# Designs tried in a protein design run: designed miniproteins, single chains, continued (3). Part 97

Each design is a single chain, and the fold is of that chain. pLDDT is the mean over its residues in the fold that is shown.

## One batch from the design tools (miniprotein)

Design m11576
Fold by ESMFold2-Fast:
Structure m11576 (fold): chain A 106 residues (1-106)
Amino acid sequence: DPEEDRQAVIEAMRRVLREVVGASEEQIEEVIRRYESLSVEEKLKLVNELAKNVDFTFSGPSMIVARLAQELLGLSPEQVRALAEALDRALLGDEFADRLLNAKPA
């Protein structure tokens, strides 16, 4: 269900932005607002931009959110990686997230 999938990403985004990068509630809401406004073309652009600079084994939603947070919050490369990994763990579970990371060591 695309609506349930979108809601799952939003909930994961709230949690990991708060817990992993220490974002304020205002910063979290700005990232979510921008994420929900993205077209399919804009989402693909963000994935491609992140893929040039990080491990290619992160999921699409995690790459979109990590790149968007990098632009809006000024995250370091280490914070971007930590955010993408935490999002994959929240969305896909630890086993699948570990499998993606182990396919291409950073």
Scores: mean pLDDT 76

Design m11577
Fold by ESMFold2-Fast:
Structure m11577 (fold): chain A 56 residues (1-56)
Amino acid sequence: MEDFEEAKELVKKATGFEPESPVEIYAEAMYLLNQGKEEEAKRVIELVDKYLEKLK
């Protein structure tokens, strides 16, 4: 899924950590919100939500 891959790349670029699952991406997005990177966190959450919505 392109949405998941893009979210993963954004998290890695912003935090230096490579998430392995959607749950980890959400955790990193919460970390980004706490760091004041609200726009980056919102984008990551949108991508993961789209990915999960399209899953089985």
Scores: mean pLDDT 77

Design m11578
Fold by ESMFold2-Fast:
Structure m11578 (fold): chain A 60 residues (1-60)
Amino acid sequence: SDVEKALQEVIDRLKAATSVQQALETAYEGVVKMAELSASPEAQRRLGQAYVEQLERLLA
């Protein structure tokens, strides 16, 4: 689906983020995209989890 493709692209970009600023900007763009696509709460939760995991990696 368009949601699954967009979600995976955002998650891949989050994993590639090398700074907290890049991760935040990518997460914000992802949230906006998920809202535009009327993504399910589950898809939004998966995006949030990927963001938290990337922050933990960058701040470790």
Scores: mean pLDDT 86

Design m11579
Fold by ESMFold2-Fast:
Structure m11579 (fold): chain A 94 residues (1-94)
Amino acid sequence: SHADLRALQSEALQLILELVSQGASWEEIAEAMLAFLRRLAEEGVPAADLRTVADAALRTLEWIRSQTPLSEEERREWERVLERLRAEIERIIA
């Protein structure tokens, strides 16, 4: 349902924010997001809903990144993590 989908989006956003508050790395946040999406897929959440949750999570993560000044090296690490995260999301949803 729409309410269930919003609850899943909220859970994903809360996961990201909690990890950020704990000082987790971009890689640790990405791994947690992927684990969450894999669990939803195993529970039978439809591909379209998984994409909606993943897109909301990615938008939040990109917004958090935009609020943080990064060095050139940290930006390259972020770009590498983001590329891997997008590729693995497509693998989970397919």
Scores: mean pLDDT 86

Design m11580
Fold by ESMFold2-Fast:
Structure m11580 (fold): chain A 75 residues (1-75)
Amino acid sequence: MLSEKEWVEAELALVTMEAYLAKKYNASIDELERLLKRAQEVLTKAKELGDTNSAKVAEDIIKELEEYIKKLREK
């Protein structure tokens, strides 16, 4: 199985890519909320491991997804 550090790095890369594609291809709010939950899980684990770089990237993705979901809900 992947180590916790390897999991954080892999999941962060996947969530980053999926967030980009979700915005580009007009993913549903439900899909965006699932990505947000995954990004939050990665952030929690990165902070537990002291991985400041991964935590910062996860925080940036979370803010981007939250802002995009908010805009979709306000339309």
Scores: mean pLDDT 82

Design m11581
Fold by ESMFold2-Fast:
Structure m11581 (fold): chain A 80 residues (1-80)
Amino acid sequence: LREEADRLIDQARALAQAVLDQRLDPATMRAAMAEIYRLMSNAVALLMASPSEEDHQRARELEQWFRETAARIAELIAAL
């Protein structure tokens, strides 16, 4: 469970960083955002299924990270 959630989080963060670092077309950035959301949502579901309050806190932090990252990517798309 924890290892699976950590793997999904790492994949989401790596994809987000690649989008932010590279000059991509808006359609590719939107597709990447959908994939980041899918990875994040699956990780949150795994963390929230845990009885640990620490895992629930990690889920909230991940949701906050996604909101901030999504806003940055949306701003990049709007600037094109």
Scores: mean pLDDT 82

Design m11582
Fold by ESMFold2-Fast:
Structure m11582 (fold): chain A 59 residues (1-59)
Amino acid sequence: SHMKKLFEEVKKLQEEARKNRDDPIKAFELMAKAYEKINPLLAEVYRRAIEGYEKLKKQ
């Protein structure tokens, strides 16, 4: 089913995020991508977190 394929894609992206735990921006980007098709509001939260983190690091 389409939904089963989406969950498998999400699982793979979550595993990639876990492997990139030492890079929080990369991990958050992978999490945003994982949730984009299933929960776009949660994906947006991760993208906003990336923006906030980058702004804090730049200052």
Scores: mean pLDDT 77

Design m11583
Fold by ESMFold2-Fast:
Structure m11583 (fold): chain A 79 residues (1-79)
Amino acid sequence: GAMDEKKERIGELIDKAGVRAAVVSQNEEAVKLLGEAAKNLDDTEKAIELLKKARELAEKAGDSQTVELIDEAIELLEE
């Protein structure tokens, strides 16, 4: 259903952001926050809080692509 497709898309975006945080910026804190967000997708408020923290770390690292992936995930969660 539409909810399952949305959850799968959010998970894919978070996974891509996590891979970039691990491989490109090597930011262990961002990887941990993204992993926690992926586990808390059913708690929308908690997931968004964790994603926003990961976004701040990606922005400070200058990783605009990871910021964009996280922003898309937050937008989907807020719908």
Scores: mean pLDDT 84

Design m11584
Fold by ESMFold2-Fast:
Structure m11584 (fold): chain A 64 residues (1-64)
Amino acid sequence: SALQAELRALVDKADELEAQGKYEEALKYYEKALEIARQLPGAVGRVAVAELERRIAEIKKKLE
């Protein structure tokens, strides 16, 4: 779906930024990805939301 493609693009960009140590920028893209994941129905959406919430928490911990 278009939403799944957008989610993948946002996660890929966030992963690239995180690998570069750009945690504040990575966080913004992961949070955008989370908003898209919340719009996905069923188990796919629920799994994506849970994974993104865990990743966002990890990044926030690195910024403390």
Scores: mean pLDDT 87

Design m11585
Fold by ESMFold2-Fast:
Structure m11585 (fold): chain A 70 residues (1-70)
Amino acid sequence: MNKEKAEELIKKGEEAYKKGNYEEAIKYYRKAAEVGDEKLRAEALRNLVRVLQEAGNDDAIDALHAEVEG
C-alpha cells in the first residue's frame, strides 16, 4: 500500500538526516511526499523543509512554497 511505503520512506529519511546525510534525506522525503496520503505528504514536506533549513538552502524552501501555493 502507498501509505506503508510512504511511512517507510519517511523513516529512511529520518535515519539519513540523523547521520547528517541531508542529500539522501531530501530524496527520501520527496519520494514519501509523492506516494503518501495527505497526512503523510504533509509530514514528509515538513521534514523536507527542516532538512533544507539545516543545510542552509533557503532557495529550495522558496521553490517548495511556490509549488504548494501555485
Scores: mean pLDDT 74

Design m11586
Fold by ESMFold2-Fast:
Order: C-alpha cells, then structure tokens, then sequence
Structure m11586 (fold): chain A 74 residues (1-74)
C-alpha cells in the first residue's frame, strides 16, 4: 500500500506541468527507487521533493528521519 501511495504521488508530480523541475527530478528518482524495490529511498526522495516545494530543503533530512522512524514503530 505504501509503495502504491508513493508511486501515485510521484506520478502526479511528474504530470503537473506547473511543478518546479527540481521537484520533478526527485519524483523521478523516487519512481526509480520503487522500481528497484527500495521503498525507504523512494520515501526519502518524496520527502525531499515536498520540502523543496515549501522552500525548506534543510528540513527534508529531518522529515525523512521521522518518517523512517514512524515506519519502524508501526
């Protein structure tokens, strides 16, 4: 389910022509990671893309760490 959600979100970002190119680059990397079976790396790229959309790339690493910790506790 998580893989499906990440894939759908990344594909949506890539289809949005108004999204910044840098954000789309990270969405492409997330899809590549999913195709390789690396869900954690895909989640990291999507978190970074989200932080870039908000103009706060320095928060992407912290957000990614928190997301990975939440997954381990589930």
Amino acid sequence: RLEEIIRAQAQRLLADESAPEEVKEYARKALEALDAGDVETALRYMAYAGALLEGRPEEAEEATREALEALRES
Scores: mean pLDDT 71

Design m11587
Fold by ESMFold2-Fast:
Structure m11587 (fold): chain A 68 residues (1-68)
Amino acid sequence: AEEDLKKGKEALERGDYNTALGYFMKALAKDPNNAEALYLAGQVYEKLGDTANAEGFRARARELDPEL
């Protein structure tokens, strides 16, 4: 899970949004309550122009971790 998050962040930094989303979704498959993965997936959706999914993922992340 942490390895998938790390690789997802690296892909996001490169602007490889599809690869980043793949890694964050892989992390969420192992831990559906991973607030960081939910938040980062929301950022990827925002970069892709999918504001509805971005808002949904960020809201769920904040529900699990209010400090986000």
Scores: mean pLDDT 82

Design m11588
Fold by ESMFold2-Fast:
Structure m11588 (fold): chain A 87 residues (1-87)
Amino acid sequence: SLEEASELLKKGLEAFKQKKYEEAVEYFEKAMSLAFSGSPYLNYKLGEAYFELKEYEKAIEYYERALSILPTDEETKKNLEKAKKLL
């Protein structure tokens, strides 16, 4: 449900804040499976979490998904270029 997805997003953001990036990914992916696949924000946050885990190919995938939804997001473009340089 949307309410369940929102709670999972909140838990993922809390895990991210605590630098528990593997837990953040699990919560974000579950939230995305329920309601938020089209969210540029959630795709961006998955990209950030994978970047912190040094999973640069996955970070690139999620940043590109975020930009396909919101092409003008300069922060996502910047982080995409940074991830590409670290492959």
Scores: mean pLDDT 88

Design m11589
Fold by ESMFold2-Fast:
Structure m11589 (fold): chain A 63 residues (1-63)
Amino acid sequence: DSIVRLGESLYKLGDYETAAALYRKALEQDPENARAWENLGKALEKLGKLEEAKEYYEKAKEL
C-alpha cells in the first residue's frame, strides 16, 4: 500500500506524528492491514504512547 510506504518514509525522517496519521488513514481503508497496525505501534512508541503502541502490536499479531 502506497500510503503505508509514505508513512514509513516519514517515520525514517523522524516525523512520527504524520507517519501515525498516514497509518491510521491506511487502516480506515483496510483494517486488516497488519503492517499498518505494527507501524502505527512503532510511531506511537516514538511519541511516548507506550500503552497504545502495545495494543496495536497485539492487533497486528491477531491478523
Scores: mean pLDDT 84

Design m11590
Fold by ESMFold2-Fast:
Structure m11590 (fold): chain A 74 residues (1-74)
Amino acid sequence: SAEELREQADRALAAGRFREAGRLYAEAGKLYEEQGDLKKAAEYYRLAAGAFVRAGDTREAIRYGKKATELELK
């Protein structure tokens, strides 16, 4: 579930596994988006972007930051 992915992402983030946390937050965001919860999807895409910034993964950070912004405009 999205909640299980969030819990895994939070644990990865606490462990300093920023790339893994970003991937898990992004997957949670995708599940919320598929469920029509655009507010939660944007929230988790922003968390993914933040984790990817900390991982040094600029491409993924930009991708998920843009997704979050696009959803917040709806």
Scores: mean pLDDT 87

Design m11591
Fold by ESMFold2-Fast:
Structure m11591 (fold): chain A 67 residues (1-67)
Amino acid sequence: SMKKIEDDILDSIVRMVSTIYNLPYQKTMEELIEALRKEAKRYEDKDPEKSKELLRMAENLEKLLKS
């Protein structure tokens, strides 16, 4: 499933960023979710498709955070 592969990649990215900046995993994920939602809002009027994709990534990260 593409969704499963995406979740695995996103988790790996969060772990990498957490390790590089010596931040807690949860804090790193929260900051990435915030950044994705902020970027999605910027594209809402200019590129709605891109905005939706960014929101989908944020939702996937939120699901990983709750797991």
Scores: mean pLDDT 79

Design m11592
Fold by ESMFold2-Fast:
Structure m11592 (fold): chain A 78 residues (1-78)
Amino acid sequence: MVSEGVKLFLEEKYEEAVEAFQKALAKEPDAYLYYLLGEALFKLGKYEEAIEAYEKAIELDPEFEAAKANLEKVKEKL
């Protein structure tokens, strides 16, 4: 499910990775997918959208420490 988006992210094709993660999320909401979406948006400099994605990841998994840490980091860019 996440393999195509992860592959695109690792190839630094962040816009295509965002599209792939959004397609995966439309089929099944998942905290890790929202986290990956946030990471790709952060790499694109879309900080407001990255914040929204990380907040969704934390909403689905309140113990998601990586999403919490990256949410604080991206807020410093605003």
Scores: mean pLDDT 83

Design m11593
Fold by ESMFold2-Fast:
Structure m11593 (fold): chain A 66 residues (1-66)
Amino acid sequence: SLEELIEKTKELVRKYFNGEISFEDLIKEVPVEVANNVHFLYQQGKSLEEIIESAVKTIKSLEKYK
């Protein structure tokens, strides 16, 4: 479900931000658009909260155009 994808993505983004998982691990579990956005914002030095908010917005945008 959308809710399950959102919660999974939030957990994975936290793990990625803390260095617990790689970008390759993230790509396997979330949509490529979400993974790329998270990676880009992380490289730009955005906060965890900003990266999570952006990831959730990207997921909701992808579901809206389904």
Scores: mean pLDDT 84

Design m11594
Fold by ESMFold2-Fast:
Structure m11594 (fold): chain A 70 residues (1-70)
Amino acid sequence: SMEAIKEGFRELAEAALRLGKEALEKDEVTPVILSVTILGAGAAKAAGDEELYEELREVAKKMEEELEKK
């Protein structure tokens, strides 16, 4: 059902957020992890979770800033 698909997207977004936050905390940001975080933001949007979307956007922005320092 559509509700099951949305829940799957929310779980994906939550996993991406956890990964992105951990990478920022450990200074292990890579282009792949940034890409996963951006895809996670898309998943949050598809799930209709605006709060999760905004949090993923903020994490992705911080990751972009870390990568630009190289």
Scores: mean pLDDT 87

Design m11595
Fold by ESMFold2-Fast:
Structure m11595 (fold): chain A 57 residues (1-57)
Amino acid sequence: PPLLSDEEAAKLLANARKALASPDPVIRRVALRELQEALPLLPEKFREEARALIAEA
């Protein structure tokens, strides 16, 4: 599949950060799974941030 654009990747990470900060464990679990699935589609410069978010979750 094609890589996400920088704009799309930034929006995805911003949404993931908000969802992972949610008090709802279901929202956090879904966000973590979606972030893990999106990882190979992210441009290289965004993958480090995504991995950090996954590690902190």
Scores: mean pLDDT 81

Design m11596
Fold by ESMFold2-Fast:
Structure m11596 (fold): chain A 64 residues (1-64)
Amino acid sequence: SDVEELTKIKGVGKETAEKLVEHFGSIDAVLAASVDEIAEVLGSHKLAFTIAKSIAEQRLKALA
């Protein structure tokens, strides 16, 4: 599921993943979202930045 896939990202717990999927609708939409949009949903710019950085690291590993 999209929630389960998101929890593989460092800094994303089950509750955070559910909230992101509920707001954005899909994992693809979450991955396309800006740091500012994620921060607005989660109420924390620091957490949003950490998640965005973790997504970038996961994408780099997928290409290696």
Scores: mean pLDDT 78

Design m11597
Fold by ESMFold2-Fast:
Structure m11597 (fold): chain A 86 residues (1-86)
Amino acid sequence: MEKLEEAKKALRAGKYKEAARLLEEAIEEEKLSPIEATGLMMLAIALSVEGKEAEAYYILSAIYRNLGDEEKAEKYRKLAEEIEKA
């Protein structure tokens, strides 16, 4: 079972918060291709434009973590947490 495929299905269903959570799990277990990473970044930008900034930043954090950019991953995770006010 590829968790990345489950995340893509959640995105198609408009379940953006669930998709972001699945993407974090999938990205930690599977390497993203450059094309997949770019596609997910574009989706994160679209989510931000729709006012779903926290979900967008969680997706960006997960992408950068998968790519090995821990510094950017932590930056975007902090931004998501600040917006959620949790």
Scores: mean pLDDT 72

Design m11598
Fold by ESMFold2-Fast:
Structure m11598 (fold): chain A 71 residues (1-71)
Amino acid sequence: ADEHLEKGRELLAQGKYEEAVEHFKKAIELDPNNAEAYLLLAQAYSRLGKFAEAAKWGKKAVEIDPNLQAP
């Protein structure tokens, strides 16, 4: 389950944002309560300039885990 989350982080670090999005989506499919996967998906969308998508998924992450709201 966390395999896709880790691969997504790796791709995000490499600047492969579209590929990172696909892996974070897979992580969410396998564990819909993984707040970190939603947060990382939001970060990947933000890097792509898709700020509306980033805001949507970031809000979802905070809804699942409010402690993610601030670094």
Scores: mean pLDDT 81

Design m11599
Fold by ESMFold2-Fast:
Structure m11599 (fold): chain A 66 residues (1-66)
Amino acid sequence: SALEKAAQEAIEKAREAAAKGDTASMLEHLAQAGKYAQQLEAAGDTATAAAIRAEVGRLFAEVAEP
């Protein structure tokens, strides 16, 4: 779906920002991915929404160091 593609693009942009040490841009892109996940869940695509939220959480954990 277009929402799934948009969420994946936001996650990839977050990864690029993280690689550059740009935490502000990373957080902005992760927030956007979370919004797409919420829209997917509202549309009934709960499995894809859960997968996107898991990736967002993983990237947040990487920034927290431990």
Scores: mean pLDDT 81

Design m11600
Fold by ESMFold2-Fast:
Structure m11600 (fold): chain A 94 residues (1-94)
Amino acid sequence: NIEKGKEAYKKGDYEKAVEYYKKAIEASEEGSLERAEALVNLARALFELGKYEEAVEYAERALEELSRMDDSFEVGVLEVAAAVILVVSRKLLE
């Protein structure tokens, strides 16, 4: 569940946030805004855990799904967030 994941993330429990975001992805439909948000939030939690290769993987998946959506402010915000996680994670893997 996205909300439980956000709560865990806010408390610094990144492992628990990962678990909730994975459940949110599993429970959401491919191509939905909810799934894209869960993918971005999962990538962010993985980044906080130092799991940069996994953060790259989920950020790329988020961008792929977001690229198939109609342009909106919410889609744009998620694209920027995913792109930042992707770029910074790749830099830390150099």
Scores: mean pLDDT 88

Design m11601
Fold by ESMFold2-Fast:
Structure m11601 (fold): chain A 68 residues (1-68)
Amino acid sequence: MEEIERILAEILPEAPRSTINFLAGLLAEAGITDPEEIRRIAEELRPLQHDPAAAVERLLEILQRRYA
């Protein structure tokens, strides 16, 4: 989980720490542990890093499409 948080913080530097922690938890629960996959997902969230609710909604959509 700490590794996921580090990758997310690198790509989403303006996101609140609480948002990074929550997104990392969602990725870990989904079993996404590959650093390259995490980076790809984080890049999709980058435009939304100032809007925590939108970032979470986008991540849930990605998880449903790719891993449901």
Scores: mean pLDDT 81

Design m11602
Fold by ESMFold2-Fast:
Structure m11602 (fold): chain A 68 residues (1-68)
Amino acid sequence: MAMEEAARLAEEGKRALEEGDYEKAAEYYRRALELQPDDAGIQRNLAEAYRKLGKEEEAAELEARAAA
């Protein structure tokens, strides 16, 4: 199910983030967000990965979406 796949992708993203692979973390979180576009948790996790990559504007947009 899309929810289960999104959760798996988010877990892979978290693992990549913990390993310092911020590009891979962002890729997994983007894929998870494609399946669950309104999931505030995934939006915040992707924003964190983008901040680690220096993508402040993209991170701020995701944080604004998660706060709504």
Scores: mean pLDDT 82

Design m11603
Fold by ESMFold2-Fast:
Structure m11603 (fold): chain A 88 residues (1-88)
Amino acid sequence: RAELERRLEELERRLRELGEKMAEAARAGDAEKARELAEEIVRLAPEAARVYGELQGWSEEETERLAREAEERARRLGEKAVEEAKKL
């Protein structure tokens, strides 16, 4: 539905912006800022996954599995960004 498509577009845009800022913070050696941005990404990634699953007509089980995978991936990326910032 158009509403779900717009919601996914907004979540994807927000996640992209946060990812860019997190990468910038990591390059600047700002571990605290990278951590804060990573926490926001971890909150939003499962939401985007759930909206995507709904749009694809996936089962609740499949959608929640994707949401868990998205959250885990976001946590790993955030940890990497913080560690990269600490190296500087």
Scores: mean pLDDT 84

Design m11604
Fold by ESMFold2-Fast:
Structure m11604 (fold): chain A 78 residues (1-78)
Amino acid sequence: DKVEELVKKAEEYREKGLKAFEEKNYKEAVKYFEEAIKLYEEALKIAGEENAEIQRNLAETKSLLEAAKRALEEQEKK
């Protein structure tokens, strides 16, 4: 099932992003959350835009991405 494969891969990237965020590696966290979002968006296109579970996971991952971007901005010392 293509949708299941995409969702599982998105979950793996989301977990990698969360681990990077916990380690304060915000640049890597941003990268992993962006990849997870792309995979969830692709899964949603196949499953249908009304798939509430994928939409919720996508929205949650987008919130994590915004948090990681804000943390990265605060960490920047350039």
Scores: mean pLDDT 85

Design m11605
Fold by ESMFold2-Fast:
Structure m11605 (fold): chain A 78 residues (1-78)
Amino acid sequence: MFEEGLELYKKGKYEEAAEKFKKAADQGDVRSTALLAEALFKMGKYEESKEYALQAIASGDPEVRARAIEILTKIGLK
């Protein structure tokens, strides 16, 4: 699921990528939570993107947190 989501994301298929990342995140993949937030941001779904970015920050993983903070910063500029 994660690898399939990455392929879709790289091709600009953000909605399909978000579906794959959501399934992986629901199974506890914290990296997929941050990528889901990023895909939602690309789709213009800023409120949903923010919610998942905050979940990624709460994970405690430093690299995942850094990515999520970047997403929140971009949303804050909208």
Scores: mean pLDDT 79

Design m11606
Fold by ESMFold2-Fast:
Structure m11606 (fold): chain A 69 residues (1-69)
Amino acid sequence: KREEVQRLLLEAQEKLTEAQQALSNGDYDKAIELAREALELAEKALAIQPSSFGQRLVEAAKTLIKVAE
């Protein structure tokens, strides 16, 4: 349903924001963990309903993981 997709996208965005904060604090392991959680949530949302916002979250999470590694 629409509500489930919105929930998954909001959770993904929240995890990505927390990952960015962890990265800023030099906690690379935590940043990678949170970004991977965001990636999984965003990919799950895209599997239910494709969206540009979901694709953007996936790319942002992948970029953050690459930078933190």
Scores: mean pLDDT 83

Design m11607
Fold by ESMFold2-Fast:
Structure m11607 (fold): chain A 80 residues (1-80)
Amino acid sequence: SSLERFEMAFATYDTDGDGTISKAEFRAMLRDLGANPTDAEVDALMARFDTDGDGTLDYAEWRALMADTSDPIVAALRAA
């Protein structure tokens, strides 16, 4: 399922195992999952959920982002 692919992708790109991913890792993960977002689109997605501005997404923030089907990129990834 798409959720299983997302879980595996997060684990793959969480390179230090601390439960967070950087913007660069997030963009690479989206591309690996079949999306081709611009840097501006990635920045906009992260800005909506990275509320403390540390430049990373933890697992809870990532799950909240992936639940937002109002975003065309997230909707397309979940439909794939």
Scores: mean pLDDT 71

Design m11608
Fold by ESMFold2-Fast:
Structure m11608 (fold): chain A 61 residues (1-61)
Amino acid sequence: AEEAKKRLLELGFSERQAEGMLRAARELPADLARALIVRELKKMGVSEEEAEEIARRLLES
């Protein structure tokens, strides 16, 4: 969890946005959480492959 949050902050997300994505990973079904996290990461200029990897790590934390 802490490592994933740090990664999100390094990508330019605010603490509030990073916490929101971690919360989504905990509270939503895995498929929905992954789709939302990937979508938000891609909006910040993250590649699809890197966004999928980050989403996977968030869901496994």
Scores: mean pLDDT 76

Design m11609
Fold by ESMFold2-Fast:
Structure m11609 (fold): chain A 58 residues (1-58)
Amino acid sequence: MKISLEQQIQVAQALRAAGLSLDQAMALSPKERGELAKLSGSTATAALRQLKKQGVFV
């Protein structure tokens, strides 16, 4: 799956809104990163918050 530059920017903004760094996002598997890149706005932020609550990010 090709991820456009615009999708990468949207994912980066969602990470920032959830209080996560890009390095923490890179700790996710390629499959998980690909799924997050398909999401936009509040949906991506909600998914990232759920992962943070589960202790994926410290």
Scores: mean pLDDT 63

Design m11610
Fold by ESMFold2-Fast:
Structure m11610 (fold): chain A 71 residues (1-71)
Amino acid sequence: SARTEALYRKAAEQAEDELVRRVGLILAENPDRPPSSKELADELGVSVGTASRAQRAVAELVAALVQQELA
């Protein structure tokens, strides 16, 4: 959805880490069909563990943005 895409783009803008920013942008392009950690790892040339941690960082940024909207 457009709202989910906007949240991922904002999370990417707030990301301090380049990998987290890149993951946020990839998720914004596919908000209704997010890639798996393995697909992200293959695309970005990193380990599955690294991709999984970056996905978690994006999710935490999105959660913070949602909480900010509710406050």
Scores: mean pLDDT 82

Design m11611
Fold by ESMFold2-Fast:
Parts: C-alpha cells; structure tokens; sequence
Structure m11611 (fold): chain A 84 residues (1-84)
C-alpha cells in the first residue's frame, strides 16, 4: 500500500506494478481507511509518501500490525522504516 498522491508516490506505485506486484494506492492518509485496507489486503509493506506524517498514528498502526513494515519516503533521504 502506498499513501500519498505526489509524483514520487505515483512513480513508486507504477514501478512496483511493473515488477508484477499488487499495489493499492491511497491518495491521502486516513487512519481508519488505511487500517481497513491493511486488514483486507494483508500487505507486506505500507509506504507513506506525504509532505508531513503523523508518526504517532503510524507507530500505533505498526503496533497493531507487527507483520507489516511501515516506511516513510522522505525527499532526499529515501525510504526510512517507522517502528512501533
């Protein structure tokens, strides 16, 4: 699952789809909608490509879903894992 509607988020989603991976794209961060999507699709990874991230909310999701890896895609720093 990729969260964010930036050109960078869209390019990442396109690259993963070309690699034969299933990608669910969410244009905005909505805690309940994202939680429902994680429960339904059981993704291996969730990537946040947003200008600002509520790290506390993401850490709570990481606590609820320990088998899922959460990443922040920060311009200039790349993918950084967010842990519970």
Amino acid sequence: IIVGDSPEARALAEGLRRAGKEVLFLPEFDYEKLKQAIEEYKPKEVIFSLPEIDEEAVRELAKEFPDVKFFSNIPGKGLQEIKA
Scores: mean pLDDT 72

Design m11613
Fold by ESMFold2-Fast:
Structure m11613 (fold): chain A 60 residues (1-60)
Amino acid sequence: SEMEKFIEELEKRIKELEEEIERLREELKEKYSKEKELEIQILEGMIALLRGVIEWLKKK
């Protein structure tokens, strides 16, 4: 199903974003950066939005 493939792509994107957040958190341990803290917050917001889309699609 095209819908199932789309959900899998969204789930893959969430995993990629989670990996990016972990990388940024490791970088913050070496050197504090307000810009990196903000970037993590933006990425967390994107993950929350994508999870909401997946939930909506699963109920459709």
Scores: mean pLDDT 86

